# Ledger of designs, part 92: designed miniproteins, single chains, continued (3)

Each design is a single chain, and the fold is of that chain. pLDDT is the mean over its residues in the fold that is shown.

## One batch from the design tools (miniprotein)

Design m11181
Fold by ESMFold2-Fast:
Structure m11181 (fold): chain A 77 residues (1-77)
Amino acid sequence: MTKDEVLTFVQQQIAAAVAAGALTPEEGQRTLSRVQKALDAGDYKEAAKILREAAERSSPVGRERLLKAAKKVEEAG
């Protein structure tokens, strides 16, 4: 999986969490920006950590989405 494919998947999971009311649009955009910066640096472990930290602060539906994104990031790195 390429970096762009991973980022697209992360965007989809964050968008789904925002649509479910589990994250605000601002929180979703902040999380995505942090993940993108980590991925651009080649730091897939940091990107996955950012997603897990966001999952811990999210509702159950958002938590599942963000943990799924974190797993995909780990599989790519």
Scores: mean pLDDT 84

Design m11182
Fold by ESMFold2-Fast:
Structure m11182 (fold): chain A 88 residues (1-88)
Amino acid sequence: MSEERRKRLIEEAEEYRKKALELREKGSSVEEISRYQRLAYEAYMEIYTEEQILELINEKNLSELVPPLVAERLIKIGDQIDEELKKR
């Protein structure tokens, strides 16, 4: 919820996302890839409200693991909201 805590969670989520991408490129098992995707998603859930996450997932028709592209969008939206709230 604080600025520092949010940034730490974003960094951890990004690391998990990058690991999932690397595993996908190497042709690792779906189970291994999904583990890191799940960890990244869980970190994002700690950063954003359920409404924000549900809105993004619903708009993109995503039901389970958030693809890396959507995860990047979640980070961007969170940063934008934080910056706007701080200035206002």
Scores: mean pLDDT 63

Design m11183
Fold by ESMFold2-Fast:
Structure m11183 (fold): chain A 75 residues (1-75)
Amino acid sequence: SLEEQIKQIEQETLAKLKEIVAKDPDGTEEAKKEMLKVLLDAYKRMIKLAQENNDKKLAELFQKAAERVEKKLKE
């Protein structure tokens, strides 16, 4: 189901974020940028998934989240 696939992406994303934090507990700018890239990838995957399931509202919500992450990466 769409919900199960989104949950899988969330679990994978959380695992990756946890690994980044474990490798850099002091929270450097490099680690923060890596975390933002992981989040952006997750949102792009969820947008595609929502679009494939014709959930326009969910796709728009994830698109806005992705745009916010992209803006932070450019700063």
Scores: mean pLDDT 86

Design m11184
Fold by ESMFold2-Fast:
Structure m11184 (fold): chain A 66 residues (1-66)
Amino acid sequence: SIEELAERAREAYRRFLPRASPENAAELTGLWEAAEGFEDYLAGKVPESRVPVAERALREAIAALE
């Protein structure tokens, strides 16, 4: 589910944070921002039609760190 994807993103951030370096700082920041932005979509602050965009952003951010 989308909620599980958001939790996976937060877990990936927590897991990779100790390995943060200048080389991967942008990817870690992107993952955190994607997860936080997705919380706004889940809270109903944007139309349901925007949910696929948020899901794609989260999947891409997770993949950048995996």
Scores: mean pLDDT 69

Design m11185
Fold by ESMFold2-Fast:
Structure m11185 (fold): chain A 100 residues (1-100)
Amino acid sequence: SKEELLKLVDELAELLRKLGEALLNKDYETAEELKLKILELFEKIASMLSEEQRNKLFELLDKVEEAIQEAYEEGTEEARKKLEQTIEEFKEEAKKIIEE
């Protein structure tokens, strides 16, 4: 259902935020556990989407992964703010894709 998909997107966005926090805190054990949960949740969401919706969602996820990597490598407050903004944009755009 669309309601279930929207809830799963909220859960995915929360896991992505937690992953970014864990990586920035060098909590690699928690980061590995979160990566597995993110992969499982992403595959569940993707299985309920059309090919077009899935491709758009994957592009949004790639942007979040890039922002996480940038925040990790730079360690700046600006990069952390960009990551937070990118995760919010991911959530908003993913919901739009599902509501179409």
Scores: mean pLDDT 85

Design m11186
Fold by ESMFold2-Fast:
Structure m11186 (fold): chain A 95 residues (1-95)
Amino acid sequence: MSLEELVEELASRLKTLSDQQRLQVVGYGIDLSDGLMYKNHDDLEKRAAVEEARRLLLNLFISVENNQPIVIPELSPEAERVAKEILEELLKKLD
């Protein structure tokens, strides 16, 4: 799936969840990105890519919560890869 397809699918799923369930998914996504940040603590470029992916996830969660359009920024190739991996993992948790 493309990044755009993964973002749209997760946003759609999140909108059908209760507030408590949505918070659990958000918490899991944050935990995954924190884990990646720790693993790359000595690599500034990889940390930057994880931070870009984390910001996309946080903006997605905030946009869903506020019923606002989701804007996908241009990401570095590594940030897109990281974002896709986290989004796919979150979607697996919802199934």
Scores: mean pLDDT 82

Design m11187
Fold by ESMFold2-Fast:
Structure m11187 (fold): chain A 90 residues (1-90)
Amino acid sequence: KIEEIKEKLKEAVRNNDLDAVNEEIQELFSILLDEYEKKGLTSSEENRKKFDLEFIKILKEAVEEEAKKGNPLAQKILESLKEGEKSLEE
């Protein structure tokens, strides 16, 4: 299911469809949160940081190919995600 969302996000970015990009990001957040809850991972600071890092990783994987192809929207999203990842790791 996460792979399906990654493909939909990639297509939305390719089509410059900001509404679809936002919808797929929200769907990914919901699914990832459900999986974390199933594993007994709670709202502790450590688990929230792990969640945020995994969420960013999945989003980066979804847009990286389009960013490498020179898509400006994908490049902007990738840069924002890298900044977020750096902030969380520091």
Scores: mean pLDDT 79

Design m11188
Fold by ESMFold2-Fast:
Structure m11188 (fold): chain A 61 residues (1-61)
Amino acid sequence: GAMEAARALRAAQGVLELLRSLGVDAPEARAYAEKGIELARQGDGAGAMAYVRRALEILGL
C-alpha cells in the first residue's frame, strides 16, 4: 500500500544518502537504490524494498 511505498522510498533515499556521505563509489548499489526509488514512486513498495535489500547486500550491510 501507499505506506509501504513511502517506507521503501525513504529506505532507498537513505541508501543513496549513505553512499554520498561515505564518498563510496558503488555504482551497482546506487543503481539498485535508484530503481527502488522508481518502483516506490509507482506504488510498488514490495518491489522497491527488494531492490533496497539488494543494494544493502552489495554494500555488505
Scores: mean pLDDT 83

Design m11189
Fold by ESMFold2-Fast:
Structure m11189 (fold): chain A 64 residues (1-64)
Amino acid sequence: SLDAQFQQIDQNGQNLARGIQELNREYAKNTPSVTEEQLKKWEESDREAARSLAELFKKKLEES
């Protein structure tokens, strides 16, 4: 169903955001200029970008 496909799109977006967050945290371990506040901002931005992309995919799927 379309609803099941929408849930899968959301889950894929969340998984992608988590992967990027892990990379950013690893980078921060070796980069003293990166603050915890900066990491939280990147995590927030990545989650929002993933959600926006998921919504675009859902709209395109719905139009098909």
Scores: mean pLDDT 80

Design m11190
Fold by ESMFold2-Fast:
Structure m11190 (fold): chain A 89 residues (1-89)
Amino acid sequence: TRAALRAAVAAATSVAEVLRLAAEAVRNGDGYTVLLAAQKARELGAPEEALRALGEAASTFFKSRDPNIPAVSREEAAARLERVAEELE
């Protein structure tokens, strides 16, 4: 559930865990939880690549109307979050 994902993000103690939860939020269509995950990742001192992946995931919900910004799918964004999480373990 959305409430369970948000609670899990708040309780997360590693950047890798936050990224995996964010990937699940992306697949569930929960853009607000992705923003919470980005905030939690910053609090945990996440590396630039992790913050970049979270920003890309957030952009799949909060699209700019700027035609010069390349679009990625939610599945691509979720896959990137999972890849970066694996690289941090």
Scores: mean pLDDT 79

Design m11191
Fold by ESMFold2-Fast:
Structure m11191 (fold): chain A 93 residues (1-93)
Amino acid sequence: MPLTPEGAKALAEKAVRAAREALELALNAQTVEQGIGAALRGIGALIDGILALGAALERGGSEETIKLAKEAIALGALAVRVGLEAVRRAKRG
């Protein structure tokens, strides 16, 4: 999807915030539902991060936008993993 450089930066900043929130939710998840919810939020942040990175690379976005997008991708992926680990801990088995 085409984004302006400014739009890509705004999306990357939003994605980093969402990814950090998703990771915090995943780390504090005590139930299957909480773990799944955190993982889904992590997926959303990961998608936004990939979209922002793609737009920045295609349209000559700033190094800051690229850095933020990569951080959102990394943290979003980690939130998915930690959220799914919380699901496994909440289940007996």
Scores: mean pLDDT 84

Design m11192
Fold by ESMFold2-Fast:
Structure m11192 (fold): chain A 98 residues (1-98)
Amino acid sequence: SPIDKFLEYLREKDPELAEFVEANREAIEAAMKDVSKIPDELAETLFKEILKEVKGKKIHPDSLPKVVALWIYVFSKNPELFEKYFDEFKEVLLNSKK
C-alpha cells in the first residue's frame, strides 16, 4: 500500500517520524481514500501551498491525518518532489507533535 512504502522510506531516513506516522496510521488510511480522488497536478499544487501556509505553525489534530495523507499520495506519484521538501515536512510534523 502507499502508506507501507512511505513508512519503509521514513524508517530508513527518520525512524522517529516513522513512529509518529505509524501511530496515526488508521486516520491517515481513512483520509487517503478521499485524497486519491484528487488529480495528480492539483495534489502537487496543494502539497506546496499547504507546506507554505503551515510553516512554523501547528496543524490542528483533526486536519493532520488529511494533510499527511495528501503528502503520502504526492510521495507515491512524485517521490523526487517529496524529497525536495522533506525538511519542511519534518518541521511541520515535529511542530504538530508538540
Scores: mean pLDDT 79

Design m11193
Fold by ESMFold2-Fast:
Structure m11193 (fold): chain A 91 residues (1-91)
Amino acid sequence: MDKLIPEKYRELVEKTVELFRQGKWDEVKKILDELIAEGTEEAKEAVRYILTSLAFVARILQDKEAGEFLLELAEKTGDPVLVATVRAAIG
C-alpha cells in the first residue's frame, strides 16, 4: 500500500513524535505551525500523519491533557476529517 507520509517529511515526523513523548509541546506546535504555513499538499499530509500518530500515543499514555492539546491543533488546521480522526484516536 502507498505510504501515508511523504518521504521528504519522514525524519521530521519521527522527531516530532519523540519531542511529544518528552513533553516538549511548544516544539511540537512550532513544527506543525511551520508545516501548516508551507501550505503544500505534502506538508498537509505530514500534519495529518503527525497529529494522528501523536493522538494514538496520547491514548496509550492515557494523557487527556495531551489529547486536548492535539485536538486544538487539529481544529486550527480547518480540516474536519482530521479533527474527527484525532478525536476518535484520543478516545
Scores: mean pLDDT 78

Design m11194
Fold by ESMFold2-Fast:
Structure m11194 (fold): chain A 87 residues (1-87)
Amino acid sequence: SLVEEGRKLFELGEKYAEQGKFKEAIEKYKKSAKLYKEAGDENSAKTAESFRKAVEESEKRGRPESFASLATSENIRDIGDEIDKEL
């Protein structure tokens, strides 16, 4: 199905992003978003587009900024503690 194909491409995009292959990751996320839109899965399509934009920004900054980095509970904790100590 288009949803399954979109998911597979999304997973490939994530794998390329983790390897620092940002251009390849961007292309996989773009194709994944297109397939999700064709399948009518707007939420997954928007998620794929968000990941594409995050990888594009990471490439411009020369840093691997991935979903895993943003979703790490440790990063959220460190930000909270840092704000409390600086205020």
Scores: mean pLDDT 69

Design m11195
Fold by ESMFold2-Fast:
Structure m11195 (fold): chain A 105 residues (1-105)
Amino acid sequence: EELERLALLFVLRKISELIQKGIYDFDKIKEELDKWLKNAVEEFEKHRDVLREQLALSDETPEQLLEKALNYLKEVFDLTDEQIEEFKRYLREKVAKIVEALKKK
């Protein structure tokens, strides 16, 4: 659960960074995430201590963190419920792959 929370926070922080850089196209966010995620395990390990410190400031579960982020994205990009469910599935799949890779090390 803590590793899942850390991996989710890691991905969500990258999404926030992309939005702050002026990427307001939802499909472009997914494309940029896919490019970044190719090196996600190595990047995660470099930032693990910072992510752990940030997580210590929050009592939110992985599901609560995900719902909070999805609500923000729905507001920013005016997403439909169908698009939110698609992105929720996408994020869960990416987080699961990161968690699986980290558990093997």
Scores: mean pLDDT 75

Design m11196
Fold by ESMFold2-Fast:
Structure m11196 (fold): chain A 79 residues (1-79)
Amino acid sequence: MSKEEIKEKILTFLKENQDEVDRIEREALARYLRGEITPEEAVEFYIDGLAKLFVEKFPDISYEEAKEALKELRKEGKI
């Protein structure tokens, strides 16, 4: 599977699982507001959470591939 195919699957998956996405975002924000993590660590926590959620549904895609694709999607303003 190409990186572009992984990115497409991620975008579709996140749209179909918006409640779980919102939960991960809220947890990252809550940790940041409690002073437990930096803003950069909050972004990393969010991306990590999304990558783990995605690979549970698509076990043939590695965590590392999912995380890289998510970071690129964030840079592109798609997430």
Scores: mean pLDDT 84

Design m11197
Fold by ESMFold2-Fast:
Structure m11197 (fold): chain A 75 residues (1-75)
Amino acid sequence: SLADEVLEALRKAFKAEVESDPNLTEEQKQKAIEEIDKLVEKYRPEFESATTREELEKIAVKLAKEAMEVIDKYR
């Protein structure tokens, strides 16, 4: 579904940002990625329940904000 594609694209983007960050150790990257995976799974039901593109975009913005907060904890 579009929701699955958006959710997995966001996961991939967040993981890529973590993996490419030169300020993070390998252990910090592992912990951040684990938290991102948990966060994505937390948002999955909300993404799957979205019936409009506008709803999907609003959920994506909330997920992105929380993902950045996760990464920033390790910086």
Scores: mean pLDDT 86

Design m11198
Fold by ESMFold2-Fast:
Order: C-alpha cells, then sequence, then structure tokens
Structure m11198 (fold): chain A 97 residues (1-97)
C-alpha cells in the first residue's frame, strides 16, 4: 500500500539523516550500526549506491562506481554493511568542504 511505501521511505530517510550526523560527529560505531541498518532496508546494490549522494553529496562518480563493484562482489549483507561504513568514513572529509 502507499502507506507502507511511505513508512519504508521515511525509515530510509531517518537512517540517511542519522548517518550524516554520525559522520559529522566522527562516531565510527554509530556509522557501522547505521550502515548495517541501511543495508537491511536497501537489499539491492543499486539502491545502496543511489543513497550515497544523499549522505555525502560530493562523492565522485568514480568512487561511487568502485563502491558498486565492491558491493556486487560481496552478496553477504554483513560484508556489504562493512564496505559501506568504510566507504562513508573514508569520504567524510567531503562533508566539511
Amino acid sequence: SKKEELQHKLKISDVISELREALLNNDDEKIEELSKKLVELLPNVEDIVNSVPLIVPKVSKEDIEELRKKLEENPDPEERAKILAEFLIKNRHLLHE
């Protein structure tokens, strides 16, 4: 239903906002926790990759494409969450630019 779709989108939006705050606060444990939650909400590589510009808008297309390849090579959700967290931590300096 439209209500269930809206609730799912709101959960994703909340996690994205919390990830931005965690990155700005250098809270690596929270980034890892929220990255796992985001991967659970977004089981497809394409959706995960498309969420990255909403968290860190200035990430290059080349870095996004490298992330896509790493996620496609790793079908395990726990490994995908780790890859996403490490990628976001590596690129957090872009939030200060």
Scores: mean pLDDT 86

Design m11199
Fold by ESMFold2-Fast:
Structure m11199 (fold): chain A 74 residues (1-74)
Amino acid sequence: MEPMNLLSAEEFLSKMDSASLEELEEKLRQLRRMIEEIRAEAAAGKLDPETAEKIIRSLERYIKKIEERIKELK
């Protein structure tokens, strides 16, 4: 697994106003997959649970912003 990607989620949010609907939907899928991977790694003992919860919370916040933007475009 690649390292945590919180920075790329923040970078995407700064450019979200210029993103197409397809780009937003793809990013939403990527972020949801990251959450699943982080949960799996925490369950396997490969990632500290406290760190995992912190990362997941941040990713869920980004997902919410992307979902709101998708609703505006539909």
Scores: mean pLDDT 75

Design m11200
Fold by ESMFold2-Fast:
Structure m11200 (fold): chain A 63 residues (1-63)
Amino acid sequence: MVVPEVPDSALERAGRLSREFEAGLREVHERYLQTGDEEAYRREVQRLVDEYLERLRRLVEEA
């Protein structure tokens, strides 16, 4: 395949972002259970939230 065109609605892209965000939170939570590092956990969660919100904002701007 050279370049398959996959037209996605904004809702489908938002759904994927939400799923990726949830997967990221699960990974960060598992890391916390292994390490007990609350500062790292809080920092990683905040970063995931910020990235998720920025990506959602870009989706709205594209609409």
Scores: mean pLDDT 75

Design m11201
Fold by ESMFold2-Fast:
Structure m11201 (fold): chain A 77 residues (1-77)
Amino acid sequence: MAEIDYEKLLKEAKEAVEILKEMIKNKEVPSLEELDKGIAFLRDAVLPLVADNPEVVKAVEEMIKLLEEAKKIVEEE
């Protein structure tokens, strides 16, 4: 099995959260299809892999929440 660098994943997840917050603030939101793919990837592929690290799980859950907020913005337009 490939070695999982949780420190690197946590840093990347936190950076992704900040990027997503800026994208939502600026209304620079991806398409509904891209948002759905991102949410599915994080929920179905990433969360199971990092389930043993609660800090990474929280960061990934925050990313999913921000993507769902972005999806709502796109659905309202």
Scores: mean pLDDT 76

Design m11202
Fold by ESMFold2-Fast:
Structure m11202 (fold): chain A 84 residues (1-84)
Amino acid sequence: MDNYKKLYQAIKDVDSEKAYEPLKKLIDEYGVPLNSRGILDIIISKLGGFPMTGDTSLLPKLQKVIKELLEKYPDDFSGRISPG
């Protein structure tokens, strides 16, 4: 399965545990600090925009997932992602 599709589904489900692996891969691939908007823009670009075009809840769901990952796994994500 495409890593971006796994991440998209985990965001829709607000499942930080399922988001851990695909988000870590995305961050390692890009190698720069990313905020929620930057991560969402990457996912939309990689998926061709079509499965996400009507879902206005994705940004706040991703912000919640990122906050949970920063609390549970600070050594993996601190300084690499932000919810803002």
Scores: mean pLDDT 78

Design m11203
Fold by ESMFold2-Fast:
Structure m11203 (fold): chain A 88 residues (1-88)
Amino acid sequence: MAVERARRHGREAAEYGRRGDADGTARGGNEAANVALEAKSPEAGREAARGGREGSVNGYEAGSRRATLAGTGGAIAGAGAGFESGGG
């Protein structure tokens, strides 16, 4: 299911954010947002945005500017996917 896949990738972004791993955070966030876009699922977009936000917060706490920005980008991409999918 798209929601489950987006949540899994969002958790991956959050985990890499805790490690200060910007590349891992970006990969997880992008994968989650792509799942939401492909499925055209507002719920998957919400999970992707949540994962990106968590990655950003975790990256900030880890002292990684790059991980913080990667997580923020993932949150924006996930929110955008949700908006595009919410028109009906």
Scores: mean pLDDT 82

Design m11204
Fold by ESMFold2-Fast:
Structure m11204 (fold): chain A 89 residues (1-89)
Amino acid sequence: SAEEVTKTVIYIESLVSMTLMLVWEAKKLAEKGDYEGAKEMVERAERLLREAERLYEENKEKFSEQQKAEVERSLEIGREAVKEGREIV
């Protein structure tokens, strides 16, 4: 249903938001010299981003063009954040 599609979009966006928060936390841990903690946060962020990407690939054919554009933009932001996190650790 349209409602279930909207819920899936919101859930994917939530996973990307959590990915961004974990990368931000990793940066803060690295600033304090906690590189092991930073690495764990980046690895958690990578797992959440992979789940978001999986959900998008499995459901994208049900999305409107606007929803696809929005989710693809969010996933790209998540990928850039994870890349920055990897470079810090």
Scores: mean pLDDT 91

Design m11205
Fold by ESMFold2-Fast:
Structure m11205 (fold): chain A 113 residues (1-113)
Amino acid sequence: SIDEERKFMKELIEASQKDDKVHEEVLELDLEYARRSAEITGDDETGRRAEELIREAHRYLKEGNTSLFGVKYSSAHLLIIAASSTSSEEKQKEVNKLAEEHNKKLKELVKKF
């Protein structure tokens, strides 16, 4: 639900701002997600652009700019989805499964703090 997604994003932001090590682990998981998505789709250019947006998002988060974090973070996610949507149905399913696994890992990491 939208409320569950909002709660999760708030918890992700708060955990990352409270602990630099948690922030670094979230960044690493986000970058792995972008890279693995690019490997599935074969779209290396979109993968690199998504990684840049993720790094920019986390830079804003470190600076306390949660609004720009949200904008850049959402942009990276939409870019990955757009790339998968132009791929085969099989590859779209693989990227969707990867997204679910990524979301689960982030929730497990955040709940430890």
Scores: mean pLDDT 86

Design m11206
Fold by ESMFold2-Fast:
Structure m11206 (fold): chain A 71 residues (1-71)
Amino acid sequence: MKEIYGKKKVKKSNDGGTTIEGQVVGEDGKILVKVTANSEDIEAAKDMAEGLEERVKDVGETELEIKPVTK
């Protein structure tokens, strides 16, 4: 059941900078939690994303997106 609710999506930027955006979505498609984290280190961003997905995937679908850091 966790895997069904743990819809994982991680994107990597060409710029090397990253911003983690995540949403935990329930079965009904309602957004339960929104998370945005900024990281210039892709490795740190991945570790953070994995931690978040493991913690929240029991609650609903989790989608984490790593985007290029602006500025």
Scores: mean pLDDT 49

Design m11207
Fold by ESMFold2-Fast:
Structure m11207 (fold): chain A 86 residues (1-86)
Amino acid sequence: MEEKKKLIEEMEKELEELEEKLREAGVEEELIEELREEFKKRLEELSKIPDVKEAERLGALALTALALRAIGEDIQRRLEEERARR
């Protein structure tokens, strides 16, 4: 239980660091907020997994997938904006 609490705290810290990096990269705040809310819901699900190593693996994959989704949506919005200008 203690080991799992530490894992969740480390994942929350990684989320905060990722949010800052996405903000520095110019990703829309709306997409960053959506990523935060979705990952926090995933953290609640992960906290129920008895295998700490599996929870860590799934957490890392979930964070990566959500980051790629946010970046992909930002790129798509920018491409649509550029096409509208032409």
Scores: mean pLDDT 80

Design m11208
Fold by ESMFold2-Fast:
Structure m11208 (fold): chain A 78 residues (1-78)
Amino acid sequence: SDEEILAYVEENLSYFVAMLRSARSEEELREIFEGLVQMLEKKFDRKLSQSVIRAIAELLEPHLSPEQAAWLRRIAAE
């Protein structure tokens, strides 16, 4: 369920935040975030809706730098 995916992201928040923080550019952050979405889709054997993708971004955003948070907001709005 969507709730299970969001709970998994919350439980593994430090791991996902560390990966996103490694990004050197908006393009790299996009690639990492898209990779995380694909990993979650594979793990839960389902496509993620745009609302779930946005909810994941909202969970991660407060833990990033202001610049990276702005990149993530733009990426998740697509």
Scores: mean pLDDT 87

Design m11209
Fold by ESMFold2-Fast:
Structure m11209 (fold): chain A 69 residues (1-69)
Amino acid sequence: SEVIERVAIHELMKHTGLSEEQAREVLEMAKAGASKQELVDWLKSHGASAETAERLAAGLVAAREAGLL
Protein backbone atom coordinates (compact mmCIF):
# COMPACT_ATOMS: atom_id res chain seq x y z
CA SER A 1 0.00 0.00 0.00
CA GLU A 2 1.34 3.45 -0.98
CA VAL A 3 -0.22 4.88 2.22
CA ILE A 4 1.68 2.37 4.41
CA GLU A 5 4.89 3.09 2.46
CA ARG A 6 4.45 6.86 3.01
CA VAL A 7 3.91 6.25 6.76
CA ALA A 8 7.07 4.08 6.87
CA ILE A 9 9.10 6.79 5.05
CA HIS A 10 7.82 9.46 7.49
CA GLU A 11 8.68 7.31 10.57
CA LEU A 12 12.16 6.51 9.17
CA MET A 13 12.87 10.23 8.58
CA LYS A 14 11.34 11.33 11.93
CA HIS A 15 13.52 8.97 14.03
CA THR A 16 16.74 9.27 11.93
CA GLY A 17 18.74 11.86 9.98
CA LEU A 18 17.82 10.06 6.72
CA SER A 19 16.67 11.97 3.64
CA GLU A 20 13.44 10.89 1.91
CA GLU A 21 15.59 9.24 -0.81
CA GLN A 22 17.56 7.22 1.81
CA ALA A 23 14.30 6.26 3.59
CA ARG A 24 12.91 5.00 0.25
CA GLU A 25 16.14 3.02 -0.32
CA VAL A 26 15.88 1.09 2.98
CA LEU A 27 12.13 0.55 2.36
CA GLU A 28 12.96 -1.00 -1.06
CA MET A 29 15.61 -3.23 0.62
CA ALA A 30 12.95 -4.43 3.08
CA LYS A 31 10.46 -5.07 0.23
CA ALA A 32 13.18 -7.05 -1.62
CA GLY A 33 13.52 -9.42 1.37
CA ALA A 34 16.54 -8.01 3.24
CA SER A 35 17.09 -9.62 6.66
CA LYS A 36 16.52 -7.65 9.88
CA GLN A 37 20.32 -7.62 10.42
CA GLU A 38 20.97 -6.23 6.90
CA LEU A 39 18.43 -3.43 7.57
CA VAL A 40 19.98 -2.72 11.02
CA ASP A 41 23.52 -2.56 9.53
CA TRP A 42 22.36 -0.24 6.70
CA LEU A 43 20.53 2.10 9.12
CA LYS A 44 23.54 2.24 11.50
CA SER A 45 25.90 2.96 8.55
CA HIS A 46 23.62 5.95 7.72
CA GLY A 47 23.71 7.44 11.24
CA ALA A 48 20.92 5.68 13.15
CA SER A 49 21.61 4.57 16.73
CA ALA A 50 21.62 0.82 17.43
CA GLU A 51 18.32 1.06 19.37
CA THR A 52 16.57 3.09 16.62
CA ALA A 53 17.96 0.82 13.86
CA GLU A 54 16.71 -2.35 15.65
CA ARG A 55 13.23 -0.87 16.24
CA LEU A 56 12.82 0.43 12.65
CA ALA A 57 14.21 -2.78 11.08
CA ALA A 58 11.84 -4.89 13.21
CA GLY A 59 8.90 -2.69 12.11
CA LEU A 60 9.82 -3.00 8.42
CA VAL A 61 10.17 -6.81 8.65
CA ALA A 62 6.84 -7.08 10.54
CA ALA A 63 5.08 -4.91 7.92
CA ARG A 64 6.51 -7.07 5.10
CA GLU A 65 5.47 -10.33 6.87
CA ALA A 66 1.94 -8.85 7.32
CA GLY A 67 1.78 -8.21 3.54
CA LEU A 68 1.77 -4.41 3.96
CA LEU A 69 5.01 -3.90 1.95
Scores: mean pLDDT 86

Design m11210
Fold by ESMFold2-Fast:
Structure m11210 (fold): chain A 76 residues (1-76)
Amino acid sequence: YREELEAHLSTLPSEKRIALLETRKTFLKAVTDVEIELLEKQGKLDKAKEVEEIHKEQIEELDKLLQEEKAKLAAE
């Protein structure tokens, strides 16, 4: 959940906050690609679309937090 993630980030040094967000985003993208490809090959197009939508939402949230964190560091 976003609120818990933000609370956790507030306890970490800036460099580790950025590293955590980048790691989560990279991992989620890799998993999404594999899951979608597998589901499409199995003919489960509806499930592939559902997984893609859920992961896209999470990736967008991570990207937003990452951009905000980098902007804060650049402004200091």
Scores: mean pLDDT 76

Design m11211
Fold by ESMFold2-Fast:
Structure m11211 (fold): chain A 87 residues (1-87)
Amino acid sequence: MFPSDEEVAEAIARTFERAAEAAKKGDSQTALNLAIAGMVLATLLSDKEARDEIVKLLSAGGDAAIQGNYDEAAKLFEEAARKAREL
C-alpha cells in the first residue's frame, strides 16, 4: 500500500525540521543526509507542483549547507517543511 499524500507530507516536514536543526548546529553531513531523505520522500507526492517547489527549496538548502551558509540552509529547510505541512 502506498502511503497517503498526507502521511508523506508529514514525514517530509519532520525530516526537513531535523535538517534545519542539524544546519543550525553546523552539522553539514547530517543536514545533507536528511535533505536527501526528504527529496526521496518528495518523489512519492502526487502533486507535481508541490513536489517541484519542495525539491527546489531542498536543492537550495543543500547548496547553502555545502557552502557553509548554515543559517540560510536552515531557513530554506524550514520553508520546505512549511510547504509540506500545507499539503
Scores: mean pLDDT 79

Design m11212
Fold by ESMFold2-Fast:
Structure m11212 (fold): chain A 79 residues (1-79)
Amino acid sequence: SNAVLSGEQLRDMVEALKERAGEAGVVTYEEAREILREKFPHLSDETIEELIRAMDVDGDGVISYEELDEFLEIALAQL
């Protein structure tokens, strides 16, 4: 199995990104990269980019609270 993150790590990741999004309700790719590198230093840059792309289902360059919730539900269902 190619499990990059545990269920707990997936939840922690989504919560960290939501915290950064705050009142704006969206986080940019640059902000997501900074948070993921800081909170999950064991992840490679390649893995971080793959996660960001997976979260941004519409490819619009921002990740909304709705996309983060959908990503978490899908990712947890695959564990």
Scores: mean pLDDT 78

Design m11213
Fold by ESMFold2-Fast:
Structure m11213 (fold): chain A 75 residues (1-75)
Amino acid sequence: MSPLSGEEAEKIYSKIFKKYVPVEVLENAEGEETDEDLFEDPVTGKKSKLDYRKAILDYEVEEGVELLKKAVESV
């Protein structure tokens, strides 16, 4: 399969990590979204407006990555 675009990856991350990520983290990410200050997606290499998945990967790397891989393979 072709690699996902940054936007598609964000949708998948958001979908998976909403189940894993506390609403608190999602609210902070949504409230502080900026087009100028984007976060780079470690999977696609593109900049992302959603940083909560990176926070999840940072502290729950193994389990977060497993869910992410499953979501990506489903595409």
Scores: mean pLDDT 51

Design m11214
Fold by ESMFold2-Fast:
Structure m11214 (fold): chain A 70 residues (1-70)
Amino acid sequence: MERAKKLYELLKKHPEIAKEFSEVANEAFERGLFDILARLSKEVYEALEKGDFDKALETIKKAREEIERS
């Protein structure tokens, strides 16, 4: 619960990353890939918490590739 709230606040401050994250997260949800969705949420949160925006975007890109292969 606390992590989800913090992720939401971080994404709100970075709308470009929020857009990419929402797109990939929605695709994972639609395809029932909840393990990928959980991992993506955790890794993006950790990257944003560290201020590593390039890492956050790369994590989102890799998740998108995994979803396309699933």
Scores: mean pLDDT 79

